# Ledger of designs, part 84: designed miniproteins, single chains, continued (2)

Each design is a single chain, and the fold is of that chain. pLDDT is the mean over its residues in the fold that is shown.

## One batch from the design tools (miniprotein)

Design m7098
Fold by ESMFold2-Fast:
Structure m7098 (fold): chain A 70 residues (1-70)
Amino acid sequence: MEKLSKEQEDILVRIFARMAVIEAKKLEKETGKDAKELANEYIEDFARYHGLSKEQLELAKKIAEEELKK
């Protein structure tokens, strides 16, 4: 059984959120869609597929919003 610690899960959520923002910004330049909407779609799809908690989903969206402001 390979249960990740809460800290390890948090790190993975942060990595994924940043990756989603990078891809969303790239796709925004190619398609004209809003990067925030694209990043949130990627995060929500990932959360649904991997069964992330509401807290993990909210953390990912918060990190994505912070990265989008840079």
Scores: mean pLDDT 76

Design m7099
Fold by ESMFold2-Fast:
Structure m7099 (fold): chain A 73 residues (1-73)
Amino acid sequence: MEKLKEEIEELEKKINELLEKGAEPEEISDLSAELMFLEAKLAIEEADLKPEEREEALKRLEEAKKKAEELKK
């Protein structure tokens, strides 16, 4: 829980710093996708779900992320 929130905060800070430096859209896009994945994962963890439901939701989320990454390359 705490570690995931810290990861999200650090990634948000990283994106903001890159935006300030005029980073290219593609670099920001990759980090934004990662941020959205972590936020979705946190939402699943904080939801009032049974362990089995949480496991299935996380598995589907990771599958979706993998497919998105494959489409990018």
Scores: mean pLDDT 76

Design m7100
Fold by ESMFold2-Fast:
Structure m7100 (fold): chain A 61 residues (1-61)
Amino acid sequence: SKDEIIQEGIKYAMEKAEELGLSREQTEEVLRKFVKEAEELGDKLTKEKAREIVDKLIKEA
């Protein structure tokens, strides 16, 4: 489901943020932006797209 994809994306983002040593503030911003983009995609959200969004946002942090 969409909710499961979002939850997996959040876990992925948190794991990557920890591995790369992002601050709490940077991590919170990544999560906030990810959820917003995921909600905007709606029915078009896939696990692959969720990971791509996270990777992009982590790079921009």
Scores: mean pLDDT 84

Design m7101
Fold by ESMFold2-Fast:
Structure m7101 (fold): chain A 71 residues (1-71)
Amino acid sequence: MGEATHKALAALYDVLGGRRDDEEVRRIIEQLRRGEISLEEAAKRLAEILGVPVSAAKTALSRLLERERRL
C-alpha cells in the first residue's frame, strides 16, 4: 500500500502548502470539501492527474479530509 498512497498524499500537501502550483488538484480538493463531487469522483480525477490507482487517490483524499476535521 504505501508508495502510491504516499505519492498522492504528498502531492495534496504540496498543493495546499504552495510547493506545487496545480490548479486542477486544488479545484478537486475544494469541490470535495464543498460536497459538489463525491469522494469516488474526486479520487478518479486525482488518480488520472497524478498517475496513481484510484484506490490510492481515494485513501489519500480520505486521510486529508479526516486530518482537516481534527483541525
Scores: mean pLDDT 79

Design m7102
Fold by ESMFold2-Fast:
Structure m7102 (fold): chain A 81 residues (1-81)
Amino acid sequence: PVPKSKEEAQKAVEYYRELLRLDPGLAYAWFQLSDALKVLGKEEEAERFRELGERILEAQRNRDQETLARLLEEARELLAR
């Protein structure tokens, strides 16, 4: 579900950033965060987070534990900023 207002998008960003700090492997949450950022006009950040979510989802589907571990570390660093 794509946020329909800037207020909804801002709340979604705050919620999904916190959720991802707890579980950065939730690809769905990365996609929701990306969609919310796009509603807020932050298209470059939205693209980066969407790409990260897609890479995490692909590593999970392929059971590539080494790639997944590296992506999760990258995700934690991005969320700490």
Scores: mean pLDDT 83

Design m7103
Fold by ESMFold2-Fast:
Structure m7103 (fold): chain A 61 residues (1-61)
Amino acid sequence: EEEEKKKKEAKKLIIKAIALKLRAIGLEIEAERTGDEALLEEAKKLKEEADKLLEEADKLL
């Protein structure tokens, strides 16, 4: 294994995590506008998935 490979994998995980966080924020905004609590639950799940990916990325760095 090489440091470059680990950084590449970490970058991919970070990008995925950022995408999930952005989706979660979008759902939270939508929930605020519509009052739909189910969207808040979906947002929470996406944030948890994103946090796990960030932890995986941090371990690779």
Scores: mean pLDDT 83

Design m7104
Fold by ESMFold2-Fast:
Structure m7104 (fold): chain A 80 residues (1-80)
Amino acid sequence: SHMELVEFALETFEYTVRYLLATVPATPEGLARARAALDNVIADIVGELEARGVPQELIEELRKKMEELRERTLAELEAR
């Protein structure tokens, strides 16, 4: 279902977040790389879901959740 695709996409993004929190150094260069990586993964997920015909409303709701998680992740990395 479309909802299962959205849930799987969110889990994939959460995996990327955990990887970055475990591996990114607490430097300006590390933060810049983490920001770029998160932005690229959001764009890739959105593009894949659009290609699979997922309704725009569900994609926008997921994008908002991913952007909120991105913001929290970058704040945690910056606080280190």
Scores: mean pLDDT 88

Design m7105
Fold by ESMFold2-Fast:
Order: sequence, then structure tokens, then C-alpha cells
Structure m7105 (fold): chain A 63 residues (1-63)
Amino acid sequence: IPEEVKKLFDEAVKALKNNDYEKASKYYRQLAEKLRELGHPRVAEAFRRAAETYEKMYKKKKE
């Protein structure tokens, strides 16, 4: 696993521990993009869905 991917994953996990769903969604989206570029489309899709879930959670709180 590239160091970049590991760093993005660690940042996403830290954001989740702090209930920062906005940052978590951003980092999971970046993870999905990087993993898709690296040829892991199934794993990328899982992270894209996670990003969408956390984005909806943070947006609902603002409404």
C-alpha cells in the first residue's frame, strides 16, 4: 500500500474519532480517487460510498 494511501486512511480515522464527518468524507473521497487510480476499483467504490455516507451525515446536521 502506498504511503499516500496509508496517510489518507489514518487522517480519515482520526476525523471519525473526533466526529468530524466533513473531514472524514473528504479523506475517504481522496482515498477512493487514489485507489481507483491504482487499479483497485472495488476498494475505491467502498471508500466512495463511505465518503457519501459521512457527507450526508454532516450535511443533515447543518440543516
Scores: mean pLDDT 78

Design m7106
Fold by ESMFold2-Fast:
Structure m7106 (fold): chain A 64 residues (1-64)
Amino acid sequence: MDPADIVEAMRAGGEAVRALRAAGREEEAKRVSDEVMQLLNEGRPAEARELAERARREALEILA
């Protein structure tokens, strides 16, 4: 697994968690963090990034 893919997925995960917490969705932020970590441990960084990006988008819709 390319280290750059892991870094990108972790960055997306961090952004999603931050946006979810800003939207008051702390339970979802924890869930997303846990799922991203699990996918990375399974060698699935692309899916981890997609999950994080989707969660961030949903959080931004709440904040709009």
Scores: mean pLDDT 82

Design m7107
Fold by ESMFold2-Fast:
Structure m7107 (fold): chain A 117 residues (1-117)
Amino acid sequence: SPVLTESGGGTVAKGGSLTLTSTGSGEFDTLGWVAWWREAPGGPALGVASISGDGTKTTYAPEVEGRATISLSKSAQTATLTMNNLEESDTAVYYSVGYSTSTNQLAFGQGAQVTVV
């Protein structure tokens, strides 16, 4: 199964910024799309942002639109989510999800805890 590795989680001050990075070892060459999802304490898993495998199309959840940016680099084998003007409601476990066109399977990251204080 394809595996993504996440970094950049931690505790961040309200109003601050963070960047989450998802890294693969060739997985990004075959991904049709990559998304960042989050699960708030006691809440559902919800989509945050997505990008097409060619990097040309992006989507954002209304709650983060205008303050989040998703990017993809096949040469670096990374997908990043940058969030500005963080709110306490952004406190969640964030995980990257990719769809592999070569295996027709989802790849998941381990999850990165983000805590806004």
Scores: mean pLDDT 83

Design m7108
Fold by ESMFold2-Fast:
Structure m7108 (fold): chain A 97 residues (1-97)
Amino acid sequence: VTGLVRATFRAASREEAEQKLAEARRIIDEVVAEERAKGLVTKVHLAPAIYDEETLTGTLSVVIEAKTKAQAEEAMRRLADALAPLADRIEVTLVED
């Protein structure tokens, strides 16, 4: 089962975007470490971060692989909650087999 969490944030400059990306990666690493310790997540992949200078918007996508739908949903919910203070928008998508 594959889950996707996409976080979008505004940044006035590329430097601000890099700072927000570094903080987001720190949060993701902490949440992933906790979920892996619980055996809930088998694999996590960070998609390349995108910064659009015209819209002043950064996007970060996290792909999560889990053994069950419930485990994927829990991991995605945990990531979304942890990233909510930093992100303007969060989108969560579950890929069903």
Scores: mean pLDDT 76

Design m7109
Fold by ESMFold2-Fast:
Structure m7109 (fold): chain A 96 residues (1-96)
Amino acid sequence: NPNLEQARAHLAKAKEHFQKAMELLEEDPSNPENRELAFQHLDLATDYLQEARRLAATLSPEDQAAIEAEIAALQAEMKAAIDEEVRRRLEERRRE
C-alpha cells in the first residue's frame, strides 16, 4: 500500500527532525541560534506528522489507527521535551 508506506516515511522523517532538535538543545542550551534551529526542526517534525495524518485518512481503519497511535506517541514525546526545556529555562531564571 503506497499511502501506508508514505505515511510511515513521513513518520520516520518526523522522528529524525525531533532527534535533531533534541541534539541541538542538549549540545549547547545557552546558544540562542541552536535553540532557534531546534524549534525549526520541531516545526518540520510537526509538518511531517500532519502529512502522515493526511495519508492515514486514506487507509483502512486498522492502518489509520496504527499511524494515529504512532503520531500520538511522538507528539507526547515532543510535548514532554518542550515542557522540560521550559522547566530548565524557568529554573535558570530563578537561579539568576
Scores: mean pLDDT 82

Design m7110
Fold by ESMFold2-Fast:
Structure m7110 (fold): chain A 65 residues (1-65)
Amino acid sequence: LVKVTWHGGKAKVEREGKVYEVELEPTTLVGELLAEDEETVTVYIPELQITLTLPKDQVEVEKLE
């Protein structure tokens, strides 16, 4: 599990196989880290049943036990 701290802005949200670009307010979420590259982090949020793709420069990711 990872803790994701988002500072606000536009993010890509995937739900039920469809991708949306959504304005997300600053928030903290807990989820599963699915992928990480040089520019983005992809996290699944089980409570909301969504997958978020977030720019690394606008998000902080902390690993949880």
Scores: mean pLDDT 79

Design m7111
Fold by ESMFold2-Fast:
Structure m7111 (fold): chain A 79 residues (1-79)
Amino acid sequence: VEELMEEAVRLTREALESEDLAEAVELLRRADELAREAGRLAAESGRPEDIEIARRGLAEIRALLEANRAKAEEIAAAL
């Protein structure tokens, strides 16, 4: 769960920093897949620690997208 969320956050940051829209779309799509998988595994584990890791990671992704809203909207429109 932790490794998947860390990778999802990293890929989200890379997508927002990318000057290539096609690359940004691919990175953000992969980040979404990893974040969803981490959330699913956390739910299946039922462990408070795993749930907290997933929640914290999602909050960080959300904060990154909000801080870079214009770029995030551009990538989302291409998804």
Scores: mean pLDDT 78

Design m7112
Fold by ESMFold2-Fast:
Structure m7112 (fold): chain A 56 residues (1-56)
Amino acid sequence: SEEERIKEEIRRLLKERGIEVSDSDLEFAASLVLTFGIPVESAVDILETVLELDKL
């Protein structure tokens, strides 16, 4: 599905940045792309920011 393709793309981009993510995190980021039309690159940046805030 397109959702799975987007989730895999986001996972790959975050892995390149040294960030590992859960499936639920990927579902959140994919929803930004699919529901709100946010570019994949922007969704990756948003998810990275959210994960860093959760870490602090």
Scores: mean pLDDT 82

Design m7113
Fold by ESMFold2-Fast:
Structure m7113 (fold): chain A 61 residues (1-61)
Amino acid sequence: MTPKEKILEMVRQVADDLGLSEKEREELIKEVEKAYEESNGDMEAVRKKMMELVQKFVEKK
C-alpha cells in the first residue's frame, strides 16, 4: 500500500467517525489528496491540512 493510499484510507475512517455527509467526505478527501501531491508526500503537511479541514467541518455543524 502506498503512503497516499494509506492517507486516503485514514481520511475515510475519520470522516466516518465524525459522521460527515457524503459531500463533506468528498471535499475532505479531495483537499487531503491535493495537499499530498503539492507537498511531495510530506506527511506532516497532509496531517495538518486534514486537521484544519476536520475542525472547519465540525464547527459548521
Scores: mean pLDDT 75

Design m7114
Fold by ESMFold2-Fast:
Structure m7114 (fold): chain A 66 residues (1-66)
Amino acid sequence: MELLIRTTLSVEEKIGLVLRLLGDPRVEVEILSDNEFLVRTTLSPEEFAALAAELSADPRIKVEEL
């Protein structure tokens, strides 16, 4: 399952986000641009929905489920 993330976070906040995502070996992050990341996962549907909801809680992070 995949998420497209678009963000207006600072450089430090983006680094923190990527490091948190990479903490799970079932999560892969591809940097598309300074403001866009593709997140590929082998998470369960429940874990994936929880991740998408957590990320969407920050109004500076826009999440699109692919």
Scores: mean pLDDT 82

Design m7115
Fold by ESMFold2-Fast:
Order: structure tokens, then sequence, then C-alpha cells
Structure m7115 (fold): chain A 87 residues (1-87)
């Protein structure tokens, strides 16, 4: 396998693991948040970006996979700030 193929396999495996844990992580973030409703909305947005990243990676589109992963990271940071604000 070349570097691109190996990277896509690793990304797909990581994203599948992340998607599997996402409902529990979102529920915990919502419970800890100063705004549980906003946390749940951000959790759904995060799920969409992670699913799109996994789909793009599985299709061999590394550029699209990384862009969706970046958007997922931005949403995760917003959720983390809501949890911090609830402290």
Amino acid sequence: SDVVTDSLEEIVAGLRALVAGLPEAVARAAAASADPEEARRLGEELRRHVEEAARAAAAGDLEAALEHARKADEVAERMARLVEEGL
C-alpha cells in the first residue's frame, strides 16, 4: 500500500471508532453543559461531520475527509466551551 492508502485505512478505522462512541459522548457533554439543548444540537452537527468524513475517507477522498474532520473538530471545541462554561 502507498502512503495515501495506508492513511485512508487509518482514518476510516479511527472515524468508525469515534462514530460508535459518539452518542454516549454527546449525552455526557449535554449533561455537563450550561446549555444542554445547545450541546445536543452541536452533538448532532458533530455526528454529521464525522459521518461525512468517514464516508469521504471510505471513498478514497482524503481532501474531503480531512475537511469534514476539521469541521468536526471545530464543533467539538464549541461543545467543550459549553461544558467549561457550565463549571
Scores: mean pLDDT 72

Design m7116
Fold by ESMFold2-Fast:
Structure m7116 (fold): chain A 67 residues (1-67)
Amino acid sequence: GAKSAEAGAKAGAAGDAAAASTGGYQAHLVSPNPEGKELALKAAEAGRAGDAKKAAEYAQQSHIASG
């Protein structure tokens, strides 16, 4: 619902802001596996769509693929 969409958008924005300030270094590092980058983009899209569960799943998969 609208509540989960707002929470997902805020979680995505907060994660993006934190990733920008402390993840500026991580944003500078290009994943050696392009799948990791695609999964990170899907996580961001899911977060904006309000699907917090899918956003978390894609974020975890992106981290594993990049790792």
Scores: mean pLDDT 58

Design m7117
Fold by ESMFold2-Fast:
Structure m7117 (fold): chain A 86 residues (1-86)
Amino acid sequence: MTLTLTFEGLSPAEITGEVLRAIGLELDGYGVEVEVKGDTVTITITGLTDAQLQQYLQLAADLAKRGADVQISQQGDHTEIHIKKH
């Protein structure tokens, strides 16, 4: 499965944290692509299992409960999660 995560409204430290997380996933054997534009980070991950995708969906739900603006779309094996902090 493929997941695209978009985080908007990040500080420079939060951008660094997301990039380092993406590097960790690449080292674990996933296909990872990272794009940084201003305060927005887009991470595309390929090779996820259903269980791993469900973990990301749960994290997105938890962020929404804490007041983040979260948008989720699914089309076949591709899931997109857009998280806006402010």
Scores: mean pLDDT 80

Design m7118
Fold by ESMFold2-Fast:
Structure m7118 (fold): chain A 67 residues (1-67)
Amino acid sequence: MKSIEERIETIRRAAEGAHAAGLISEEEYERVMELLEKAEEALKEGKGLEAERLAEEALRLLLEALA
């Protein structure tokens, strides 16, 4: 992943795929998507470090849901 925007998109696609496959619950999916939305908002505000932290938290939740 070359940018925070690409990282957010990659995590979103992974979460959508996992949810569609029934690998994560709707509640877990919604929680991941909420964090990704906050990350996108942080990027729009020029807060790259905050966006990165939010994207990392979304990824952690997704990986925990898949474990």
Scores: mean pLDDT 83

Design m7119
Fold by ESMFold2-Fast:
Structure m7119 (fold): chain A 55 residues (1-55)
Amino acid sequence: SEEEELADRVLAVVRKTLAEKGVPQEEIDRIVAALREAFEKGGLEAAHRLMQELA
């Protein structure tokens, strides 16, 4: 779906941003997995809310 494609693009940007900030790869993997799960349970809005909590 278009929402799944958008989620994939957003998660790619999140990975790049965290890597540029020096976040360890293991931590990036955990954050991205949590965001993916939030998206699956509550859509883009749930993932966005989780991102705001992590910022």
Scores: mean pLDDT 77

Design m7120
Fold by ESMFold2-Fast:
Structure m7120 (fold): chain A 66 residues (1-66)
Amino acid sequence: SKEERRKIVVEIIKELLKEEGLMTPEKEKKLFEALLKSEELYKKAVLAINNGDIEELKKIVEEVEK
């Protein structure tokens, strides 16, 4: 489902950013909701994951926190 795909992406981002300690439960929820609301943001996150672009993933997390 759409929700399942977003949940998987959030978990991947959480693991990739684990050393940074950035992901709190509140940020995870905000990221999940943002990915559900924006197909563009979802596609951007998937592309960053596929490219191993950690800096882009950090920017995405910071953007959805605001």
Scores: mean pLDDT 83

Design m7121
Fold by ESMFold2-Fast:
Structure m7121 (fold): chain A 74 residues (1-74)
Amino acid sequence: SHMDRREERSRLIQEVAERLAPLAREIRATGSPEVVAEADRLIRQTLTEATSLSREETEARVDETVAWLREMIA
């Protein structure tokens, strides 16, 4: 149903936000202003794309974003 689709989309966006939040917090605490700005841009883009992409596409995109954020922490 339309309600189930909306609920699934909302759940997907929440899952993405929860996966990115700890990495975003660590980068903001330890990163340079330039790195923080790039991380915030990637996170915002990933969350925006999650509003329109399929679950599979969103999961692939968030995996890429998580990998890049982890590299910024290392």
Scores: mean pLDDT 83

Design m7122
Fold by ESMFold2-Fast:
Structure m7122 (fold): chain A 65 residues (1-65)
Amino acid sequence: EEVDEELLELAKKGASFEDVYRRFAERTLDEAKRYDLEAALAQWRGDESKANTYRKKAEELRKKK
């Protein structure tokens, strides 16, 4: 389903890691969503390999349902 577009937009606009993570803590109850955000943060840091790993973990969690 929908990724947290608001969190992704904050990261793209250069919001601090702390601000993005605060919103994550307030909204995220699902482990798959946590991995999606971890992937977005890794990509923001320039770590494409970690971003791909976290995206794959999020997808695997969704498939287990």
Scores: mean pLDDT 66

Design m7123
Fold by ESMFold2-Fast:
Structure m7123 (fold): chain A 55 residues (1-55)
Amino acid sequence: KKEEELEIRRKAMEAGRDATLQALRENPSDRQAALEAGRKAFDEAYKKAVEEKKK
């Protein structure tokens, strides 16, 4: 179960990182917007992975 949680978190973190990098590429001077985009992507990926696990 801990292994499953780690996998879910890792994928969510990767999605968040990709979103942050994408936002920085579009507007490198706005770190706050990039961090916010990363957090949103993380939350969405995390929820999706949890929902998939539920059926």
Scores: mean pLDDT 77

Design m7124
Fold by ESMFold2-Fast:
Structure m7124 (fold): chain A 78 residues (1-78)
Amino acid sequence: LLQEAIRKLREAIEAAKAGDIEEAIRYAREGLQLALEAGASQDVLDLVREGIRAAKAGDIEKAIEYLEKAIRLLEEEL
């Protein structure tokens, strides 16, 4: 589950970098759900939620930053 959550968040970052914001938000939501099911820390869940909010606001740079921070924390939880 944690590895699958990381994969979805990486897919979200790649979609965001490609300008596919709708896909980025979709992948980030899937990653959030997987992280929640895996028992990820509240800090991780909050970072993914902030990334989704930034993406919806059109702040793609901040969205990528939040998702990269979430992935880093998830990798520490493996």
Scores: mean pLDDT 85

Design m7125
Fold by ESMFold2-Fast:
Structure m7125 (fold): chain A 119 residues (1-119)
Amino acid sequence: MELEFEGLTPSVTADGTLVLPALRVRNAAGEVLFEGEAVTLPADAPLAEVGEVLAARLRRLAEAFRRAGFDAAADALLAGAERVLAATSREAIADAYAEGVGEALLALREQAEAERAAA
């Protein structure tokens, strides 16, 4: 089963605003498995608030993936959320988020390849 992703990557604007885009995840049939709203965090937002917002996105996505049977990807996202909360800078938070998402994508690919081999 292949998943289509829109809005995975946070960006930082020229004024230092962190933009977490609207996240949508669809399966091969076009069914929406997850929708998350766009979030904008100003440059002066407290570090703890930035961490909680990004960790909450990863946790909600993990819940959606677990419901869909993607347990390894869900576990990767939850580990990523804990690293985000432990991070002590905006750069470290962004890196932890990106790493958690990357590990989840790898787990999804490995599961899809295993399912194809079993079919």
Scores: mean pLDDT 80

Design m7126
Fold by ESMFold2-Fast:
Structure m7126 (fold): chain A 67 residues (1-67)
Amino acid sequence: KKRIEEEVKKAIEAAEKGDSLAFNEHVAEVVSLVGATPERLALAIKAVSAAQNGDVKKAKELVEELA
């Protein structure tokens, strides 16, 4: 799970920097690594929406839940 943990870390860093595009890319990679179930896709969509709205706290929580 080292790759998943690294991608989660990169997503969190992107969210903290307000880099919504990088956040999206790392969230997509996490989904790819853990498996794209409907539940995980829903969490990913919520995380992306939170990041786009500047809700950094929620974006970070949702990415951690996704892994």
Scores: mean pLDDT 83

Design m7127
Fold by ESMFold2-Fast:
Structure m7127 (fold): chain A 95 residues (1-95)
Amino acid sequence: SIEEVIEEAIEDLERARELLEEDPDDVIKYTAADLLVTGAEAELKIEADRTGDERMKEALKVIEEANKEMAKSDPEKRIEILRETIEKLREILEE
């Protein structure tokens, strides 16, 4: 379901946040976190393209923007971006 795909994306982002909170300056943890975010984006894109669902498109847009901002941000800011992105995805699930 649409809800299940978005919930899986939220779980991946929460795991990414936990990795960065353990050591924000650890390049290996950042690489793992980045792979989780990029994977969630790819999954949402596949489902948005398949279904044309507006909530899925909104969730994709939210993650795309977060991934873009994270690439340009310092380690502490990346954690904040993930926290905000998780909240936005949860709001999409409630609507």
Scores: mean pLDDT 86

Design m7128
Fold by ESMFold2-Fast:
Structure m7128 (fold): chain A 65 residues (1-65)
Amino acid sequence: MEKALEGAGESAEENFGADKDKVIELLRRAIEEGDEEAVRELAELLGVSEERVRGAVDSIRAVAE
């Protein structure tokens, strides 16, 4: 496991930030609907582990109450 040019994604991340926000909103909707299938698909699209997404959602739900 070697590290090379990784910061190259910064400019793409800023541009991708707007699109990422849309995906996150869809994910939130799927969670409210209880659609686990959609949640998993969207989490995979974001490139994050489902465990992390679940933890974040649980925290958000607890706060939102």
Scores: mean pLDDT 61

Design m7129
Fold by ESMFold2-Fast:
Structure m7129 (fold): chain A 92 residues (1-92)
Amino acid sequence: SRLAEEGARKGVKGIEDGGGKAEGEAKGTEVRITGTFPTTSQIFGALAGAGAAWINGAEAETKVEGNKITITIKGETPELAGKGAEEVGRSS
């Protein structure tokens, strides 16, 4: 969906603006963002964004490996998933 794809792009941009590197993909009502940060402490921002997505009614799953995080956001709508992904980027 276009709305989920737009959210994924905004999430990626937010991580990149914070000094990380990121990739995002969107499929239906699901967005996956993989981010790599200069330091492991910067992962806490991405985790806070995933928590905000959960509070806003999306499901968020996280996997942390050193300075790399993969966040899978699943919403009831593509817009909800996209907004969750944007929040991950904003918090990073």
Scores: mean pLDDT 79

Design m7130
Fold by ESMFold2-Fast:
Structure m7130 (fold): chain A 55 residues (1-55)
Amino acid sequence: GPLLGAVARHDLGLSEAEVARLLAMSREEAVAWLQRTRGLSRRQAEGALDALRAA
């Protein structure tokens, strides 16, 4: 839902432009980007992406 997406964005320090780019990426590319740029595990990156997509 919108609240989960807002929380994930805030916790990860993502800008509106970064969120838009992540949502335009494939799941695999978005997960890899989150792992590389935010130091997330694969599971954490997948959960964060799912929360952003649910918003």
Scores: mean pLDDT 77

Design m7131
Fold by ESMFold2-Fast:
Structure m7131 (fold): chain A 62 residues (1-62)
Amino acid sequence: SSIENAVLLARLYMRRAGASEELIKQAEKSLHEGRFDEAAELLRQAGVSEEQIKTIIELAKK
């Protein structure tokens, strides 16, 4: 399950960057809904690196 792995990785990186649980939930929802541009923006806002964002989004796209 690529999407579940993407969500897990996003949660891990966002928590490490100090993101709020509210922001993490928003990013997870965007990933599940296939809103990859919105998810990438939320990850970037949380302080996740561009390399990590790329990995998460590619994994979410399968």
Scores: mean pLDDT 87

Design m7132
Fold by ESMFold2-Fast:
Formats: structure tokens, C-alpha cells, sequence
Structure m7132 (fold): chain A 109 residues (1-109)
């Protein structure tokens, strides 16, 4: 399970930036599971979340942020299409969080 892999890595990760990215990844997975996505959109989001997890596992946090941004964009477009304002607002907050983490990463590298 993707969730189990995220939770295991989070338990074993000491890097605070990687921990925040893993928490954000887990939240996006939970939102995706709660949304009634069509199979094509669901598959695309899952692929981006798996790519993000692999990048975190490899220590490539820049690539992880890019894949998380791609997954987030798909979810926002689907929430907008459905008129799901509550989910759209929640995803908007996560988009701001991801932008902040991106700025922090650039200062550390």
C-alpha cells in the first residue's frame, strides 16, 4: 500500500523538511481517496504521488516537490470541475504549504 510505504518512511525519517513533505504527501493521498475521481484522473494522481515518494526515498526533495505540485494541480482542477469548494479550499492551503517548503529548500541548498 502506498499509505503504508509513506507511514514507514515518515517513522524512519529524521530530516524535518522530508517529514513535512511526507505528511503533505499523506494528506494528498487521503484527499484523493475521499474524492470521487474517474479512473484516469485517479491513476494520474497515484502515479505522481508514487513518483514523489520515490524522490523523497532518494533524497531528491526538489523533484519530490515538483511531483507533489503536479498531483495537487490535478486534484484542484477536479475539485473545481465538481464545484467542491471545501476540497478546493483545503487543496489551496496545501498548495501554499508546498510553496513555503520549496522556498525553504532553496535556502538550504
Amino acid sequence: SLRERIEELLENTTDPLAQQLLKLLLRLLEIKEEMDLDEESSEKVTEKLEEALKAIEEGDLKTAIEHLQEALNILIEEAERKGDLETEMELGVLEVELAVLSVILKKLE
Scores: mean pLDDT 89

Design m7133
Fold by ESMFold2-Fast:
Structure m7133 (fold): chain A 61 residues (1-61)
Amino acid sequence: ELEKVKEIAIKAANLILDGASLEDVRKFVEELAEKYGLSPEAKERILEVAERLYQAIKDME
């Protein structure tokens, strides 16, 4: 499970850096979490990290 969590987190980070909206990133994480059968806790952790990264990038504008 940890390897799948890492893979999704890295892909989500790349989407944010490529200019994707937070809504698109959330949808992406939700879809992959469902596909890989991640626990709700793992999914929430990925979303939390992605939202924090998005906010940091937005603050650097």
Scores: mean pLDDT 79

Design m7134
Fold by ESMFold2-Fast:
Structure m7134 (fold): chain A 61 residues (1-61)
Amino acid sequence: MEREALSRGAIAAAKAAMNGDSPEVAEQKAVEAFRELSGREAEARVIPTDEGAHVEVRLAP
């Protein structure tokens, strides 16, 4: 089960967005964290908000 990898990816993206990184950089960090832990590909979307970011991470097809 990839729950730990997905959670770590989401956290990495949220931290990057809150630290002022672009959504694209935050998405890359999420995908890389997931790949490092699980060895599988993921898709990530980061939508900036005034209080941080909305982050979605899921397994690639």
Scores: mean pLDDT 71

